# Ledger of designs, part 41: designed miniproteins, single chains, continued (2)

Each design is a single chain, and the fold is of that chain. pLDDT is the mean over its residues in the fold that is shown.

## One batch from the design tools (miniprotein)

Design m5408
Fold by ESMFold2-Fast:
Structure m5408 (fold): chain A 83 residues (1-83)
Amino acid sequence: MVEELKELARRTEAALPEATREALRRRLGEEGAFAVALLMALYPELSVEEALAIVELWRRKDADDEEARRIAERLRALAEAAA
């Protein structure tokens, strides 16, 4: 599992533009950038901005935020469209 998760994240990160990778690491640090890459690997329909917002929501653990709710709704819509 750990090797598979690292491989998914590495492959997804390599597919991202360099500027995007730098922005993610600057914003969230290495672990946060890894989480964004993993989300995008599991849900290819997510934009970088959507995956970033979801990871930030998880870190806050505060679903009361309006923007967090909007991102959660978008993720749900993408998951439903993918099903």
Scores: mean pLDDT 67

Design m5409
Fold by ESMFold2-Fast:
Structure m5409 (fold): chain A 84 residues (1-84)
Amino acid sequence: MMTEEQLKEVDKKLLEAAEKDGVTLEQLKELFKKDPTTWVELARYLAILGKVEEAKELVEELYEKGLISEEGKELILKWIESIA
């Protein structure tokens, strides 16, 4: 489970992206609440919005925090590059 401090860091980056593209904090909270693996969908959403660097940074941050596997990180990054 993500700590409050870690969540604040992720929220800050995603909120900055969301404000530009209309994504709400409510959506971020809902995705977080469902399951840690749902954060993969957050990264996919950022990539679809054209925020590829933010998506990659989020994936790396999730991996550093132990929320996704090394294999998961690799697959997500490859997918983001395919969308970009």
Scores: mean pLDDT 63

Design m5410
Fold by ESMFold2-Fast:
Structure m5410 (fold): chain A 95 residues (1-95)
Amino acid sequence: VDTIRRLIQQETDPTVRLLGDASIYGIQGDYDRGIRLLQRAGSLNPSIRSQITAAIHYLRQGDIAQGLDLIGRAVDKLGHTDLSDTIRQVSQQLQ
């Protein structure tokens, strides 16, 4: 979580910051806040909507590991590999 927070502080893209914050809320069990941030990210950048829709589906089911992997994939698609790798590593630790 601390590594994700530090990486988000270096991000200037509002969509990427929303995805990072959503991953933190998901890890903390605040799925409702995580889902709201994901919905905003999908509205700002339509290219990641499929990953966002899938992530929301898994978070609603309490499957945080799959939700985080999909958030990480959305971040990677936007070209932010370090943050993506960190989110996906946390996803693997929750399996």
Scores: mean pLDDT 80

Design m5411
Fold by ESMFold2-Fast:
Structure m5411 (fold): chain A 76 residues (1-76)
Amino acid sequence: SMKEQADKLVKLGDEYAKQGDNDKASDYYTQAATLLLQAGDPQKAIEYAQKGLSIDPSSSGNKMVLRLAQEALKRQ
């Protein structure tokens, strides 16, 4: 499922963050947040997009997903 795939991507992001690979960690959090948004979970998508931004504030991917997830949450 998309939620199981997102969990896998979060674990990869956490692992790269522990290694200090902030670029890869941020990218995996963007991918996880995108899948969570597609799965209809905008709240979790916001959480992981924000986590990605805390590691890489310049991440265009995380900024985009955060904006889309916030918009989706307003429509519920």
Scores: mean pLDDT 88

Design m5412
Fold by ESMFold2-Fast:
Structure m5412 (fold): chain A 91 residues (1-91)
Amino acid sequence: SEAEEGIRAYMKKHGIEWSPELEERYEAALAELLANPDDVALNERVIAEFEELAKKGDLRAEIVVSLARMNIAIVKLEEENAAKKAAEEAR
């Protein structure tokens, strides 16, 4: 699509590496995050894989890292809320 060509042109202009293998890995990572949003270890692994590319300005890497960080934040918030509720019910 023109959007995909635009992303590739942006990456080339900014010296960000593009390859079919990286594209497939980003798609696979996004699918893993959407299927397993509550798996903190999986989300942390995805962040570790893509954080350097995201810091270099790879928009695809920024998307997957941001989604993984949001997933972890939601899980932690839900754990904190559940712990507070359990503590209140134990009184």
Scores: mean pLDDT 80

Design m5413
Fold by ESMFold2-Fast:
Structure m5413 (fold): chain A 83 residues (1-83)
Amino acid sequence: GGEKKALEGLEKAAKAETAEKAFEYAQKADLSATTPEAKISAGSAAGLSGIALGIGKLTGDEEFGAELARKAAKNSLKGLKEA
């Protein structure tokens, strides 16, 4: 179901090597989300990962951007697992 795909996408985003990959996985999780809880969690991860990607590009610190994106996905994953 959509919740399982959202969880899988968020787990991949939380382990992503780059901010670009974290954002990609979070967007895929958001697109697959069908429950209100999954939509909120995956949507938040996608939005925050997009911001993290932007920060990394603006500062030139791609590692910092990736860390922020992974943290956003980890927070959303935790919230969805507790829902």
Scores: mean pLDDT 82

Design m5414
Fold by ESMFold2-Fast:
Order: C-alpha cells, then sequence, then structure tokens
Structure m5414 (fold): chain A 86 residues (1-86)
C-alpha cells in the first residue's frame, strides 16, 4: 500500500465512523479493535479528526434543512461517499 492508498483508506474509514457516530452507534469499540490490530495512535487520531470534520459537515446540512426527508438525506450520503472514494 502506497501513501495514496493509505490516505484513501483512512478517508473511507473516517466517513464510516462519522456515519456510525451520527446514527448513535459506539465508534470507540471500532477504534479499540483497530488499535488491537496494530493501527497506530497517530493514524487513529487522523481518522478521528477527519471523522469529526465529516460529522460537523453532516450536522451543518441537517441544521440548514431540519425538514430534510430520508430520501434527501440518503442522496446526500451517497454523494459524499462517492466523493470520498473517488
Amino acid sequence: MDERDRELGEEATAFELALLELNGEDVEALLEEMRKEGVSEETLERIRRRAEEYRELLLKKLKENPEMSDEEWNELLRRLHAEVLA
């Protein structure tokens, strides 16, 4: 895995963490498993920071449109996910 592949993997993981946390799921359990698998604290902190950025972006979108439908929310998530993995 080169640097670009690593960064894309961290970005995808951060996005998934943001979604899990926003849905009320415990992301600390996932982070602890990653730590046990040998992921460095530096990498975990980068992922956490990036996940918080995604979470804030998603919360801002919800605040700007509090009556956002489930379909509009799902479309937003699909768009962001595609952008993250592209």
Scores: mean pLDDT 74

Design m5415
Fold by ESMFold2-Fast:
Structure m5415 (fold): chain A 83 residues (1-83)
Amino acid sequence: MDKETKEKVVKLMTEALKEGKVLTEEDVEKILKDGVPLEEVARPMTAEEREELARLLATAEELKKQPLTKEQQELIDIVEALA
């Protein structure tokens, strides 16, 4: 998968998470290939997924205590934007 496709995947997943919804990789593929609207494939986050997001936020905060690569900083920015 090229860099542009990866950025589109991350952006779609981030948009869904901001709305409290989740997209799988298969759902993102349907959106990108078949033009299916995000609202038709996205589902509400479960309590377990919300706990996982909270754990990822805690991990991102811990990583911020160390020097970061550009890629790590971009991932942290995405995770924090979901908070």
Scores: mean pLDDT 70

Design m5416
Fold by ESMFold2-Fast:
Structure m5416 (fold): chain A 68 residues (1-68)
Amino acid sequence: EHEARLAVVRVLEENKGKWLTPEEIAEKAGVSVSTAQRVLDRLAARGVVEKRETPEGTEYRLNPDVVV
């Protein structure tokens, strides 16, 4: 999980300010969608990422106020 978390955070840092779906993050990070979702939920709980619900699904973005 540590490697998956680092990969997900790297994708978010490379896409600062951009809203991404768990599917997009999983593809870019080289992990399964379920792994990306689990990591993103933990990061959102810690305030590292922002979460929004859309009719198309949930999207995540690196919190601009958080130093990583």
Scores: mean pLDDT 79

Design m5417
Fold by ESMFold2-Fast:
Structure m5417 (fold): chain A 90 residues (1-90)
Amino acid sequence: SELQQEVLKEIVKYLEETIKLVEKLVKEGKDEEAIELAVETMELVLDALKKIEAPQELIDFVEEALKKIKESKDAKEVIKIMKEVKEKIS
């Protein structure tokens, strides 16, 4: 649907902006805050995808990405996962 496509574009833009903020926190040595922001961002993205009834394969991909981010202690790995989610949605 047109609404689904518009929301997906907004999610991509939101991810681009939040990835920049996460990268900024990492540059400032705030790795724990960076990971917390990434978790919050991915939870909001997942909720948005569920509300627009996105394909289950996409929802499953983002759920797995969120799980990996929550379990990660490496902020650079977290940024990489966020970028992979953005590419998958794009």
Scores: mean pLDDT 88

Design m5418
Fold by ESMFold2-Fast:
Structure m5418 (fold): chain A 78 residues (1-78)
Amino acid sequence: VASEAQLRVAAWLELATLLREKGIVSPSTSEEEFIKNLRAAGLDLSDEDLRLLFHGRVNLLSDEAWARVLAFRDRLAA
């Protein structure tokens, strides 16, 4: 049985793959550019929450912020 923490990590890996496939993120993307690019793509989170995403610290996001990340992933996957 997967824990909530494991489910968040799995969803983040799916989103990270989509971001690379869509050209939103590249190997040279800085933290500042990551924040700018995700907001431009429609992910409305605080700078702090986007920094947590950049560093893969998805379990430190609030449930509200995480719900927005999941909705963003689903929009990119469509």
Scores: mean pLDDT 84

Design m5419
Fold by ESMFold2-Fast:
Structure m5419 (fold): chain A 68 residues (1-68)
Amino acid sequence: SSMEKETEKLQEKIAEIVQELNDTNSSYNHKEAQIKIAEELLKWMKEEGASEIFIKSIEEGLEDIKKE
């Protein structure tokens, strides 16, 4: 299904962003890293034309992380 395909693609992109962040910026603390990963994911999802509902879900998750 399209949902399964989107989920797999999202997981791959998260892994890529995490790897890139780990290799290039070890100065981020855990919260900062989570925020940066979510922001980079949102940019990628918008560029790829991902579902608006999916994008909003990640935006809400980012707000929750920032709330703490």
Scores: mean pLDDT 73

Design m5420
Fold by ESMFold2-Fast:
Structure m5420 (fold): chain A 76 residues (1-76)
Amino acid sequence: MVTLEVTIVFSDGSEETIVEEAPDDPEAVAAADEALAEKVKKLLEEKGAEPSALEYTVPVTEDSKVVKLKITAVPK
């Protein structure tokens, strides 16, 4: 399986983590990535924030793939 994780760090020091899981199928992973992106966009809009920095970590371990993205958000 593939685990997609996004952690958003806000200027007030609060953090929000969103996780989506998908089978190791490119179509399913793409759908999970789109769902994750939509949730991130809505959360940023709700907080009145915009992304300022992005950090990617992609560890691959045996029969699983984990994609982690850290977003630092600032007020608009």
Scores: mean pLDDT 73

Design m5421
Fold by ESMFold2-Fast:
Structure m5421 (fold): chain A 74 residues (1-74)
Amino acid sequence: SLEAEIEKVREQLLSRLTPEEAAVFDEFVDRLLAGEEVPADLLAAVQAAVARDPESSELFTRLLELIGELLEER
């Protein structure tokens, strides 16, 4: 399912982040999935964290694509 694929990509990305970065990332993803507004500072912090390596950046792009697909179904 789309939700299972989102969880898989989320877990892969979390494994590459520090605990502090993971907490910020989880808040970002939870807000997106709830259809809530994401503060600009939260978005910037997540983008900075995932930009540290190409694999994290690719996983983040994939995660956003999957979340977008899920929200289109609602």
Scores: mean pLDDT 82

Design m5422
Fold by ESMFold2-Fast:
Structure m5422 (fold): chain A 104 residues (1-104)
Amino acid sequence: SAEELLERARELLRRARELIRQGRYREALEAVREAVRLALKAFLLSGDDIELQKEALELIEEARRLAEELLRRSTDPEVRREAGILIGIAGIVIGVMKLYIKKL
């Protein structure tokens, strides 16, 4: 269900924050990427449920902030490149979601 996907996305973002604290930036990036995928899937499955849509948007906004932190903290060129791409993709998705939900 959409609710189960959002719960898994929240857990992945919690894990990503802990991995960032540990300096495990590659694993954190993978967790952030998967959280964006699950939150977007939940949004697409939300139908007309505005509350689930807003929750999915909030999780993608949090994922973008964590990707920005990965870009700042990591010295790994591959992690930095992939984090930059994820920031861009998340920004586009957030913009589209905000237009769909109407102004929050």
Scores: mean pLDDT 89

Design m5423
Fold by ESMFold2-Fast:
Structure m5423 (fold): chain A 71 residues (1-71)
Amino acid sequence: SSALEAARREEEEARQRLDDILAKYADEIQALLERMRQAAAEDRDRGLQLFREHPVYQEAQRLVAQRAAEE
């Protein structure tokens, strides 16, 4: 009957809504992990910039460049 088909559809829709909520929760966790990775990358880039601009480490950067050019 049409009523039985409607009941089955409602049950499937309820299940899909639950799956969507659970998927959204997983997406929120992934978004947080991505933000943490971005923050860590920004900190590394900032540290590397300060390192490269420091007079004491200018020579080390030159030596690395020379080694990269060697055969």
Scores: mean pLDDT 69

Design m5424
Fold by ESMFold2-Fast:
Structure m5424 (fold): chain A 73 residues (1-73)
Amino acid sequence: SALEEENRRVLRELAEILQTLSEDKQKEIEELFLKKIAELQEEIEANPDMSREEWLERLLEVLKEVLEEARKV
């Protein structure tokens, strides 16, 4: 699907940027990512009727936020 392809694109960009960062900055971004994924997982658990498409849209938002923070570092 287009949403799955977009998620993969953002993940690839994030991986490429992470390779240019120091180990300390990579750790900061990784910790931010894990925190945001944990928050998203709690939201999904609270909304069991959430569609796969809605789940992918929320994941994409998280990935884009993490990518923007990685670009600032």
Scores: mean pLDDT 83

Design m5425
Fold by ESMFold2-Fast:
Structure m5425 (fold): chain A 65 residues (1-65)
Amino acid sequence: STLGAAGAALARREAPEVEVEATATPTQTIGVARTKTAEARSVGPLSDGLGAALRAAGEALRAEG
């Protein structure tokens, strides 16, 4: 939990790269095949949402500071 704050700071730094990977990765294609199993591991839309969220946070910080 304490290190979670440090992780958030790093996520913002690499948000543009992380989001590129998550967005570039066609998780939906493979997710469809293993949707049932992937749900337990958070695949497909979650990967997409994670990249978008991380990028938004990093982008906002970079744009302002």
Scores: mean pLDDT 51

Design m5426
Fold by ESMFold2-Fast:
Structure m5426 (fold): chain A 85 residues (1-85)
Amino acid sequence: MERGQKFVDDRIERSLKGLREAREIAKEAGLEDEFNEAMEKAKESIAEGTTALHDLLLKARGPGLAEELHQLALDAAFGYVYESA
């Protein structure tokens, strides 16, 4: 379990990319308000924010990519918490 500066940086960059992608999906679907609510929830609980965002992304894109959308929701929740720190 080697930890280095690059590992932390790569994780943050991944999360910020996920945040940008999830926000774009929500905006395109007209679910921007629900997205903002899920992100505020992520500040209190990443798990609850991820669940709310995953539900939103499924509503926007449909269930065919459920696992991929769950990973995106998790990355976005971490990215928002990082930006809000």
Scores: mean pLDDT 77

Design m5427
Fold by ESMFold2-Fast:
Structure m5427 (fold): chain A 64 residues (1-64)
Amino acid sequence: SLVDKYKEKLEEILNDDSLTPEQKLEKMQEIVQQMRDDGVPEPEILRLATEFLEKLLEKEKKLA
C-alpha cells in the first residue's frame, strides 16, 4: 500500500547510521510532506509521524 511504502522510507531514514538525528528529522519531515501531496489521510500521517518521532527519540536516548 501507499502507507506501507512511506513507512519503509521512514524506517530507512531512521536506521541510516550516516545521518545525524537532526538530519533524520529533516528527511522524515520531507516524507511527511510527500505523504500529504500523495493524498495519504491526515490521521495516518499523524500516526506515522508520532511513531517515528518516538522511535527517533528512543534511539537518541540510547546514544546518550
Scores: mean pLDDT 81

Design m5428
Fold by ESMFold2-Fast:
Structure m5428 (fold): chain A 71 residues (1-71)
Amino acid sequence: MELSEEFKKENIEAARRTREAVKELLEKGKYVSALMVAMAGVVSAYLSGDEEAIKEAEEVLKETKEEVEKA
C-alpha cells in the first residue's frame, strides 16, 4: 500500500499540532477531550510512518495522562 505524500504530510502535521491542542483542552478542564486528541495524535503519527512524529505524539499522550491523574 502506497501512502500519498499529501496524506503523510497531513498526518505529520496533525501529530505535531497535538501538543498545542491538548494544552488548550487541559487548560479548559476538558480532560476526556484532551485524552482523545492525544490518542488521535498518536494514530496520525503512526499512519505517517514518521519516527519523530510518533515519538512526539507518544510523549504528549504520556504527559496528558499524567495531567489527568492530577485532576
Scores: mean pLDDT 76

Design m5429
Fold by ESMFold2-Fast:
Structure m5429 (fold): chain A 100 residues (1-100)
Amino acid sequence: SELQELLDDLKKVLKEADDLIKNKAPPEEILRKLQEGVALARKIIELLKEKYPEEKEQLDAALKEIEELLKKAEKDPSMENLLELRSQLYSFLLYAEEKI
C-alpha cells in the first residue's frame, strides 16, 4: 500500500539520519535528512487522517509538534535540537506503525 511504502521510506530515512549522527556528520547534513523525514511524516499524516478520521485530532497534534521542532532545528541546528526532532519522528513512526 502507499501508506506502507511511505512508512518504510520514513524508517529508512531515520536510519540514514542515525548513521549520519553516529559518523559525526555536519549538523546541516543531519538536518537535511531529518527534513526529508518530516516531508514523509506530512504525507503519512494526510493518508492516516483519510483512513482513520477518528484520529484526526491526535494526528493534527503530532504534525504541530513535528513542525514546531523542525522550525526550532532550522533556526538552531544544535545536536540537542536535531536529536529532539529525531525522537519525535521516531515516536510518530511507532504510532503510525501500530495503526496499520
Scores: mean pLDDT 91

Design m5430
Fold by ESMFold2-Fast:
Structure m5430 (fold): chain A 89 residues (1-89)
Amino acid sequence: MEELREEAEEGLRRASEVENRAERVAREGTPEEMEEEARRAEEVSRELEELGRRLIEAGGDPSVVSAVYIASAGLTASAMILRRKVEEL
Protein backbone atom coordinates (compact mmCIF):
# COMPACT_ATOMS: atom_id res chain seq x y z
CA MET A 1 0.00 0.00 0.00
CA GLU A 2 2.72 2.49 0.96
CA GLU A 3 4.53 1.78 -2.31
CA LEU A 4 1.34 2.30 -4.34
CA ARG A 5 0.76 5.61 -2.59
CA GLU A 6 4.25 6.75 -3.63
CA GLU A 7 3.50 5.65 -7.21
CA ALA A 8 0.26 7.65 -7.07
CA GLU A 9 2.07 10.78 -5.89
CA GLU A 10 4.65 10.40 -8.69
CA GLY A 11 1.90 9.74 -11.24
CA LEU A 12 -0.05 12.82 -10.19
CA ARG A 13 3.09 14.96 -10.38
CA ARG A 14 3.82 13.65 -13.88
CA ALA A 15 0.20 14.23 -14.90
CA SER A 16 0.38 17.88 -13.80
CA GLU A 17 3.55 18.39 -15.84
CA VAL A 18 1.99 16.77 -18.91
CA GLU A 19 -1.19 18.88 -18.56
CA ASN A 20 0.87 22.07 -18.26
CA ARG A 21 2.89 21.20 -21.36
CA ALA A 22 -0.25 20.18 -23.29
CA GLU A 23 -1.79 23.62 -22.63
CA ARG A 24 1.36 25.36 -23.86
CA VAL A 25 1.69 23.17 -26.96
CA ALA A 26 -2.03 23.59 -27.77
CA ARG A 27 -1.51 27.36 -27.83
CA GLU A 28 1.94 27.66 -29.46
CA GLY A 29 3.06 24.27 -30.74
CA THR A 30 3.39 22.76 -34.19
CA PRO A 31 1.01 20.01 -35.41
CA GLU A 32 3.80 17.48 -34.85
CA GLU A 33 4.31 18.67 -31.26
CA MET A 34 0.56 18.51 -30.65
CA GLU A 35 0.42 14.90 -31.91
CA GLU A 36 3.40 13.88 -29.75
CA GLU A 37 1.93 15.55 -26.67
CA ALA A 38 -1.48 13.93 -27.31
CA ARG A 39 0.21 10.52 -27.39
CA ARG A 40 2.09 11.35 -24.17
CA ALA A 41 -1.12 12.41 -22.45
CA GLU A 42 -2.88 9.23 -23.62
CA GLU A 43 0.01 7.09 -22.34
CA VAL A 44 0.06 8.73 -18.90
CA SER A 45 -3.74 8.63 -18.69
CA ARG A 46 -3.67 4.86 -19.33
CA GLU A 47 -0.93 4.42 -16.71
CA LEU A 48 -3.03 6.34 -14.16
CA GLU A 49 -6.14 4.24 -14.91
CA GLU A 50 -4.14 1.06 -14.28
CA LEU A 51 -2.69 2.57 -11.10
CA GLY A 52 -6.20 3.50 -9.93
CA ARG A 53 -7.35 -0.07 -10.47
CA ARG A 54 -4.38 -1.38 -8.45
CA LEU A 55 -5.13 1.12 -5.67
CA ILE A 56 -8.75 -0.07 -5.48
CA GLU A 57 -7.65 -3.73 -5.34
CA ALA A 58 -5.24 -2.87 -2.50
CA GLY A 59 -7.96 -1.07 -0.50
CA GLY A 60 -6.43 2.34 -1.11
CA ASP A 61 -7.57 5.69 0.22
CA PRO A 62 -10.70 6.77 -1.73
CA SER A 63 -9.36 10.34 -1.88
CA VAL A 64 -6.14 9.20 -3.58
CA VAL A 65 -8.07 6.88 -5.93
CA SER A 66 -10.37 9.77 -6.91
CA ALA A 67 -7.41 12.09 -7.55
CA VAL A 68 -5.77 9.51 -9.83
CA TYR A 69 -8.94 8.93 -11.88
CA ILE A 70 -9.65 12.68 -12.13
CA ALA A 71 -6.09 13.25 -13.41
CA SER A 72 -6.52 10.42 -15.92
CA ALA A 73 -9.78 11.93 -17.23
CA GLY A 74 -8.14 15.35 -17.52
CA LEU A 75 -5.28 13.95 -19.59
CA THR A 76 -7.73 12.12 -21.87
CA ALA A 77 -9.57 15.41 -22.44
CA SER A 78 -6.28 17.22 -23.15
CA ALA A 79 -5.30 14.57 -25.72
CA MET A 80 -8.69 14.88 -27.46
CA ILE A 81 -8.37 18.67 -27.62
CA LEU A 82 -4.84 18.43 -29.06
CA ARG A 83 -5.89 15.90 -31.72
CA ARG A 84 -8.82 18.10 -32.72
CA LYS A 85 -6.53 21.15 -32.99
CA VAL A 86 -4.21 19.21 -35.31
CA GLU A 87 -7.19 18.51 -37.62
CA GLU A 88 -8.05 22.23 -37.51
CA LEU A 89 -4.53 23.34 -38.49
Scores: mean pLDDT 84

Design m5431
Fold by ESMFold2-Fast:
Structure m5431 (fold): chain A 100 residues (1-100)
Amino acid sequence: SEAAVLAFAKGLLLGALRDFRAAARERFSPEDYARLDALVEETAARIRAATTVEELVAVVQGFIADLRAFAETLDPESRALVERFVAGLEQLRALVLELA
């Protein structure tokens, strides 16, 4: 059912955000981490609020765009971490669309 796919996808995405935040905390400057933390919290709230798979996919696409813009402001090592996370989000998005 769409409700089951939505619940499953939300769990995966929120878990991925938590793990990414932990990795970023170890590598980013406090200033860059604070900016990322704010973006992640905003995105987590939008993920929780999504009522359809279509809405959830739109939230993920917006987050990917925001992360790419953020990555442009970072040092090469921090940017590489964000780019790897974006690749993971693209894969999760594709999986969610296949299950829906």
Scores: mean pLDDT 89

Design m5432
Fold by ESMFold2-Fast:
Structure m5432 (fold): chain A 69 residues (1-69)
Amino acid sequence: KVQEIVEESTKKITEAAAKGDMKEVNKILAELREQLRKLGLSDAEVRKLAMEVLLSATPAMREHALKQA
């Protein structure tokens, strides 16, 4: 359950980041954190998984930012 949610969120956030849609990236992260909390994960576990998902999208976000500069 947790792994499936993380994998789906990673795909969605990478797609949004590639488009430069930071509003969608933040929305997906907020939804991920809420879903993980509802499954009974600790705040530390939620923070760690959300950070790992965000880091997976960072190369796409950086490339978009450099193109805008």
Scores: mean pLDDT 75

Design m5433
Fold by ESMFold2-Fast:
Structure m5433 (fold): chain A 91 residues (1-91)
Amino acid sequence: DPEMQELLERIEELIKELKERVKAGAGLDAYQAALEKASGVKLPKLTPEELIAELDSLLEGIKKGVEEGKLSKTELRAIIRGLESQLKMLK
């Protein structure tokens, strides 16, 4: 499904951008809050390295959810909107 693949690629791009901002030394609490809001999961306070690992884990969970038919295009679009909103807040 080309649309499903495009949505996954967009999520990968957004997660990559969040990882680069974490690496640039931006406020960890703000990035953790953005990740929690995007994923719907409460996380413990994380280091930059741990936040990057959680972002990688989030992406793998999304890919698995798509492969298992647990995530629809509507849910992927909601995840994209959440990630884009958080990136705007951090600018």
Scores: mean pLDDT 75

Design m5434
Fold by ESMFold2-Fast:
Structure m5434 (fold): chain A 80 residues (1-80)
Amino acid sequence: DDALRARLEAGDLDGAYALLRASDLAQVDPELIIELARQLGKAGRVDQVNDILVRAYTEMPAEHREAVIQAAAEALQAAK
């Protein structure tokens, strides 16, 4: 999704997260989800990282689920 990538590159984390919430997670590039989780973790946005982690368990295709879960868990650890 070009709109999600553009917001991430601009550092608009609130806008990027809002786009992700409006999106079907299965249709989003998993690398963009991973990058958003990492940036949210560095920003200390624990609740938003936890939301991504929960959604990854329930909405991600099996082939990408583990990578997104691992990235979100690492981002949550960085947010301590």
Scores: mean pLDDT 81

Design m5435
Fold by ESMFold2-Fast:
Structure m5435 (fold): chain A 60 residues (1-60)
Amino acid sequence: MPESLAAAVEALKVPEERAREILEAMEAGWTLQELLARFPDLPAALAVAAVEWQRERARA
């Protein structure tokens, strides 16, 4: 299970506070579209990584 989300956060220089807000929303079950609506400045690569991270969690 590659840590694609963590790597994307670091590569895209996302502020730690913003990264935590996004992770909390993902933990709460927000969809990709809800995330993009709430965080309109969210990079597409980070949004994709977040979806992949949720898929990996679903496999457990």
Scores: mean pLDDT 64

Design m5436
Fold by ESMFold2-Fast:
Parts: sequence; structure tokens; C-alpha cells
Structure m5436 (fold): chain A 100 residues (1-100)
Amino acid sequence: SLDELWEEILKKFEELYRLIASALTPELEPLFTRFLELVDKASKAYKAGDLETAKAYFEEALRTAEEARRLAVEQGRVSPERAERIDELIREIRELLKKM
């Protein structure tokens, strides 16, 4: 169902949140704040029945996560294994969004 798909997307975003939070530095804090704001906006749009707006906010959140991951790698703040898991989660979430 759409609700089951939504719950799976939120579960993966929660895992992504935990991985990014574990690499948090002052330079990553604005990106992390933006990521959380975008996920919240997507959730509000979904609850309002606006699936297209929800998807758009989720895609923007994923782009923000990609930027945070890039910066964290450049600063040596995340292991290669953790960076790979972030990349996998972003890919998995994008595939789920296509089904929504």
C-alpha cells in the first residue's frame, strides 16, 4: 500500500539521519538542519495528500544528504564503509520514491 511504502521511506530516512548525525561537525550542521527541515516538509505534504510536493522535498533532502556526505568524506569525518552505506540508502530511497 501507499502507507506501507511511506513507512519504508521514513524508516530509511531515519537510518540516513543516524549516519549523518554520527559524522556531525560545525560545518555539516547547516546541511543537517536543512535535511531535517526538508524531511519534515515532505511529511507534512504527504499528510496533506500532496504526493508530488512530498516527493520534491524528499529529493531535495537526498541532494542535501549527498552534499553532507561529500563534505564529510573530504574532511575525513566519515569512514569509507559509512559513506558507502549512505550512498546505498540514498539509492534505495530514490527507488522507493519512484513507486510513490
Scores: mean pLDDT 86

Design m5437
Fold by ESMFold2-Fast:
Structure m5437 (fold): chain A 79 residues (1-79)
Amino acid sequence: KVLEKLEELAKKMQEELDENEKEALERLVEAAKEEGEEAVRDLVARLAGIMAAKEGIKKGLPKEEVVKLAEEAEEEARK
């Protein structure tokens, strides 16, 4: 279930990444899978935070609100 969530988030991010960024993301995903479930969960939380920050920036929110959205999304994904 956590692996499925990681794959969905990675797929969404890949749509906006160049080849070097995609390779870096793939390496992070592989490293997390190799390290174990806790690492996978941590990476899911990190990716969720990044996606939330991106949406905040897209909406033109102030930096303070973008940071808060990222932190809240990361915390929620860790649950």
Scores: mean pLDDT 78

Design m5438
Fold by ESMFold2-Fast:
Structure m5438 (fold): chain A 94 residues (1-94)
Amino acid sequence: DEARRRLEEEIERLERMLEEGPAKLEEHVEAAIAADPSKAELYREKAELVVEVLKELLELYRRLLEEGVSLEEAERRLEEFARKKEKEIEEKLA
């Protein structure tokens, strides 16, 4: 099942990003705070939001794999997730 293989590859990739990502985000947050300390809280909140979205995306991929959905259905649900999260981020940061 090619769809299953691709979902497993993406899950492994996202797990790796979440394992290494927090350390890289902390480094970026520290650099941003050093450049503009007045925005420290905003930068920390933004970093937390990014990690939360990645965790939700990983859970979505795991669910798609467990449900055994088609590649087309997986792509549709992932596009829907991306659009929804982009809108939520825009509204929160406005």
Scores: mean pLDDT 79

Design m5439
Fold by ESMFold2-Fast:
Structure m5439 (fold): chain A 70 residues (1-70)
Amino acid sequence: ELEELEKKAEELKDTPEGHRYRAQALANRLAQQDPSSAEGHQRFGDALAEKKIAEYNKKVEEERKKLEES
């Protein structure tokens, strides 16, 4: 599953879905490293994916504004 998520994230890297899969892969990797979080994996994955996508979008917006002023 993690490998499949990473594969899709790379294949779709220029799409919103690609960013979502990348965040999901990171969440899954963290869950694998911490077995005690197995039950929280799904909830944590969703929350982290949404947070990472939001952070990415915010960073892109800030970078875009800087480029416009540059």
Scores: mean pLDDT 66

Design m5440
Fold by ESMFold2-Fast:
Structure m5440 (fold): chain A 97 residues (1-97)
Amino acid sequence: SSNEKGLLALAKFLVDNPTAAGKTYWAKFQIAVAKDANLAAFLESNEDRLSNALLGFQLEVLSSDTVDSSTLLAYIKRSAGQDLYDRITAAMKEVQA
């Protein structure tokens, strides 16, 4: 699916980049999705919207020195929508506890 390819591409981008914050955030995001069936279902229902936003984010930050959680979340909020931003940030907070 488009979302699966987009998420995999973003995961590879964050893993291959030396920013500890980006790698840590992506790992926690994966754990949050695995633990929250409601978040997983919500992301599946919005697959194309999220995939297109994440691919756009990857292209936008290719020349950036920093790929951190703040930059990623700001892009998701702006490009994918407030609802996706709210669900992701809430789930991430649970993983951090």
Scores: mean pLDDT 58

Design m5441
Fold by ESMFold2-Fast:
Structure m5441 (fold): chain A 70 residues (1-70)
Amino acid sequence: SLEEAKKIFEELKKVVTDPLKFTVIGLLYAGIETLYMIIERYPENRERYQAEIDETLAILKEMLEEAKKK
């Protein structure tokens, strides 16, 4: 969900100290937001874009685990 993506993004903001990584994380989160906006406008594409959201969310989760490892 968009709410889950936002929660992961907020956690990443707390642990990521590198400005470039922070920017990349922000762009990935913005991508998820954009895909949800497209789904809202064109719900026939939901199944396809949900897969892309899930893949991007998995990347954010991996980045969070790496950042926690520090």
Scores: mean pLDDT 80

Design m5442
Fold by ESMFold2-Fast:
Structure m5442 (fold): chain A 65 residues (1-65)
Amino acid sequence: MEDEIKELLQKALELRAEGREEEANAITAYILHEYYGLSYKQIADILEISEATAREYVRKARELL
């Protein structure tokens, strides 16, 4: 679990460094939802995005992983 989270966080950091911030945020939202059990509302508050965007980010991250 922890090693999997670290790998996903590393991928998110690499995507941000490449200017792919939307994909980086999608992976972060996926980690928060799948591993920490946070609601879309809580994820939206943490990432400063809408709930609809948080739901889309989790969906997109599943396509990337």
Scores: mean pLDDT 79

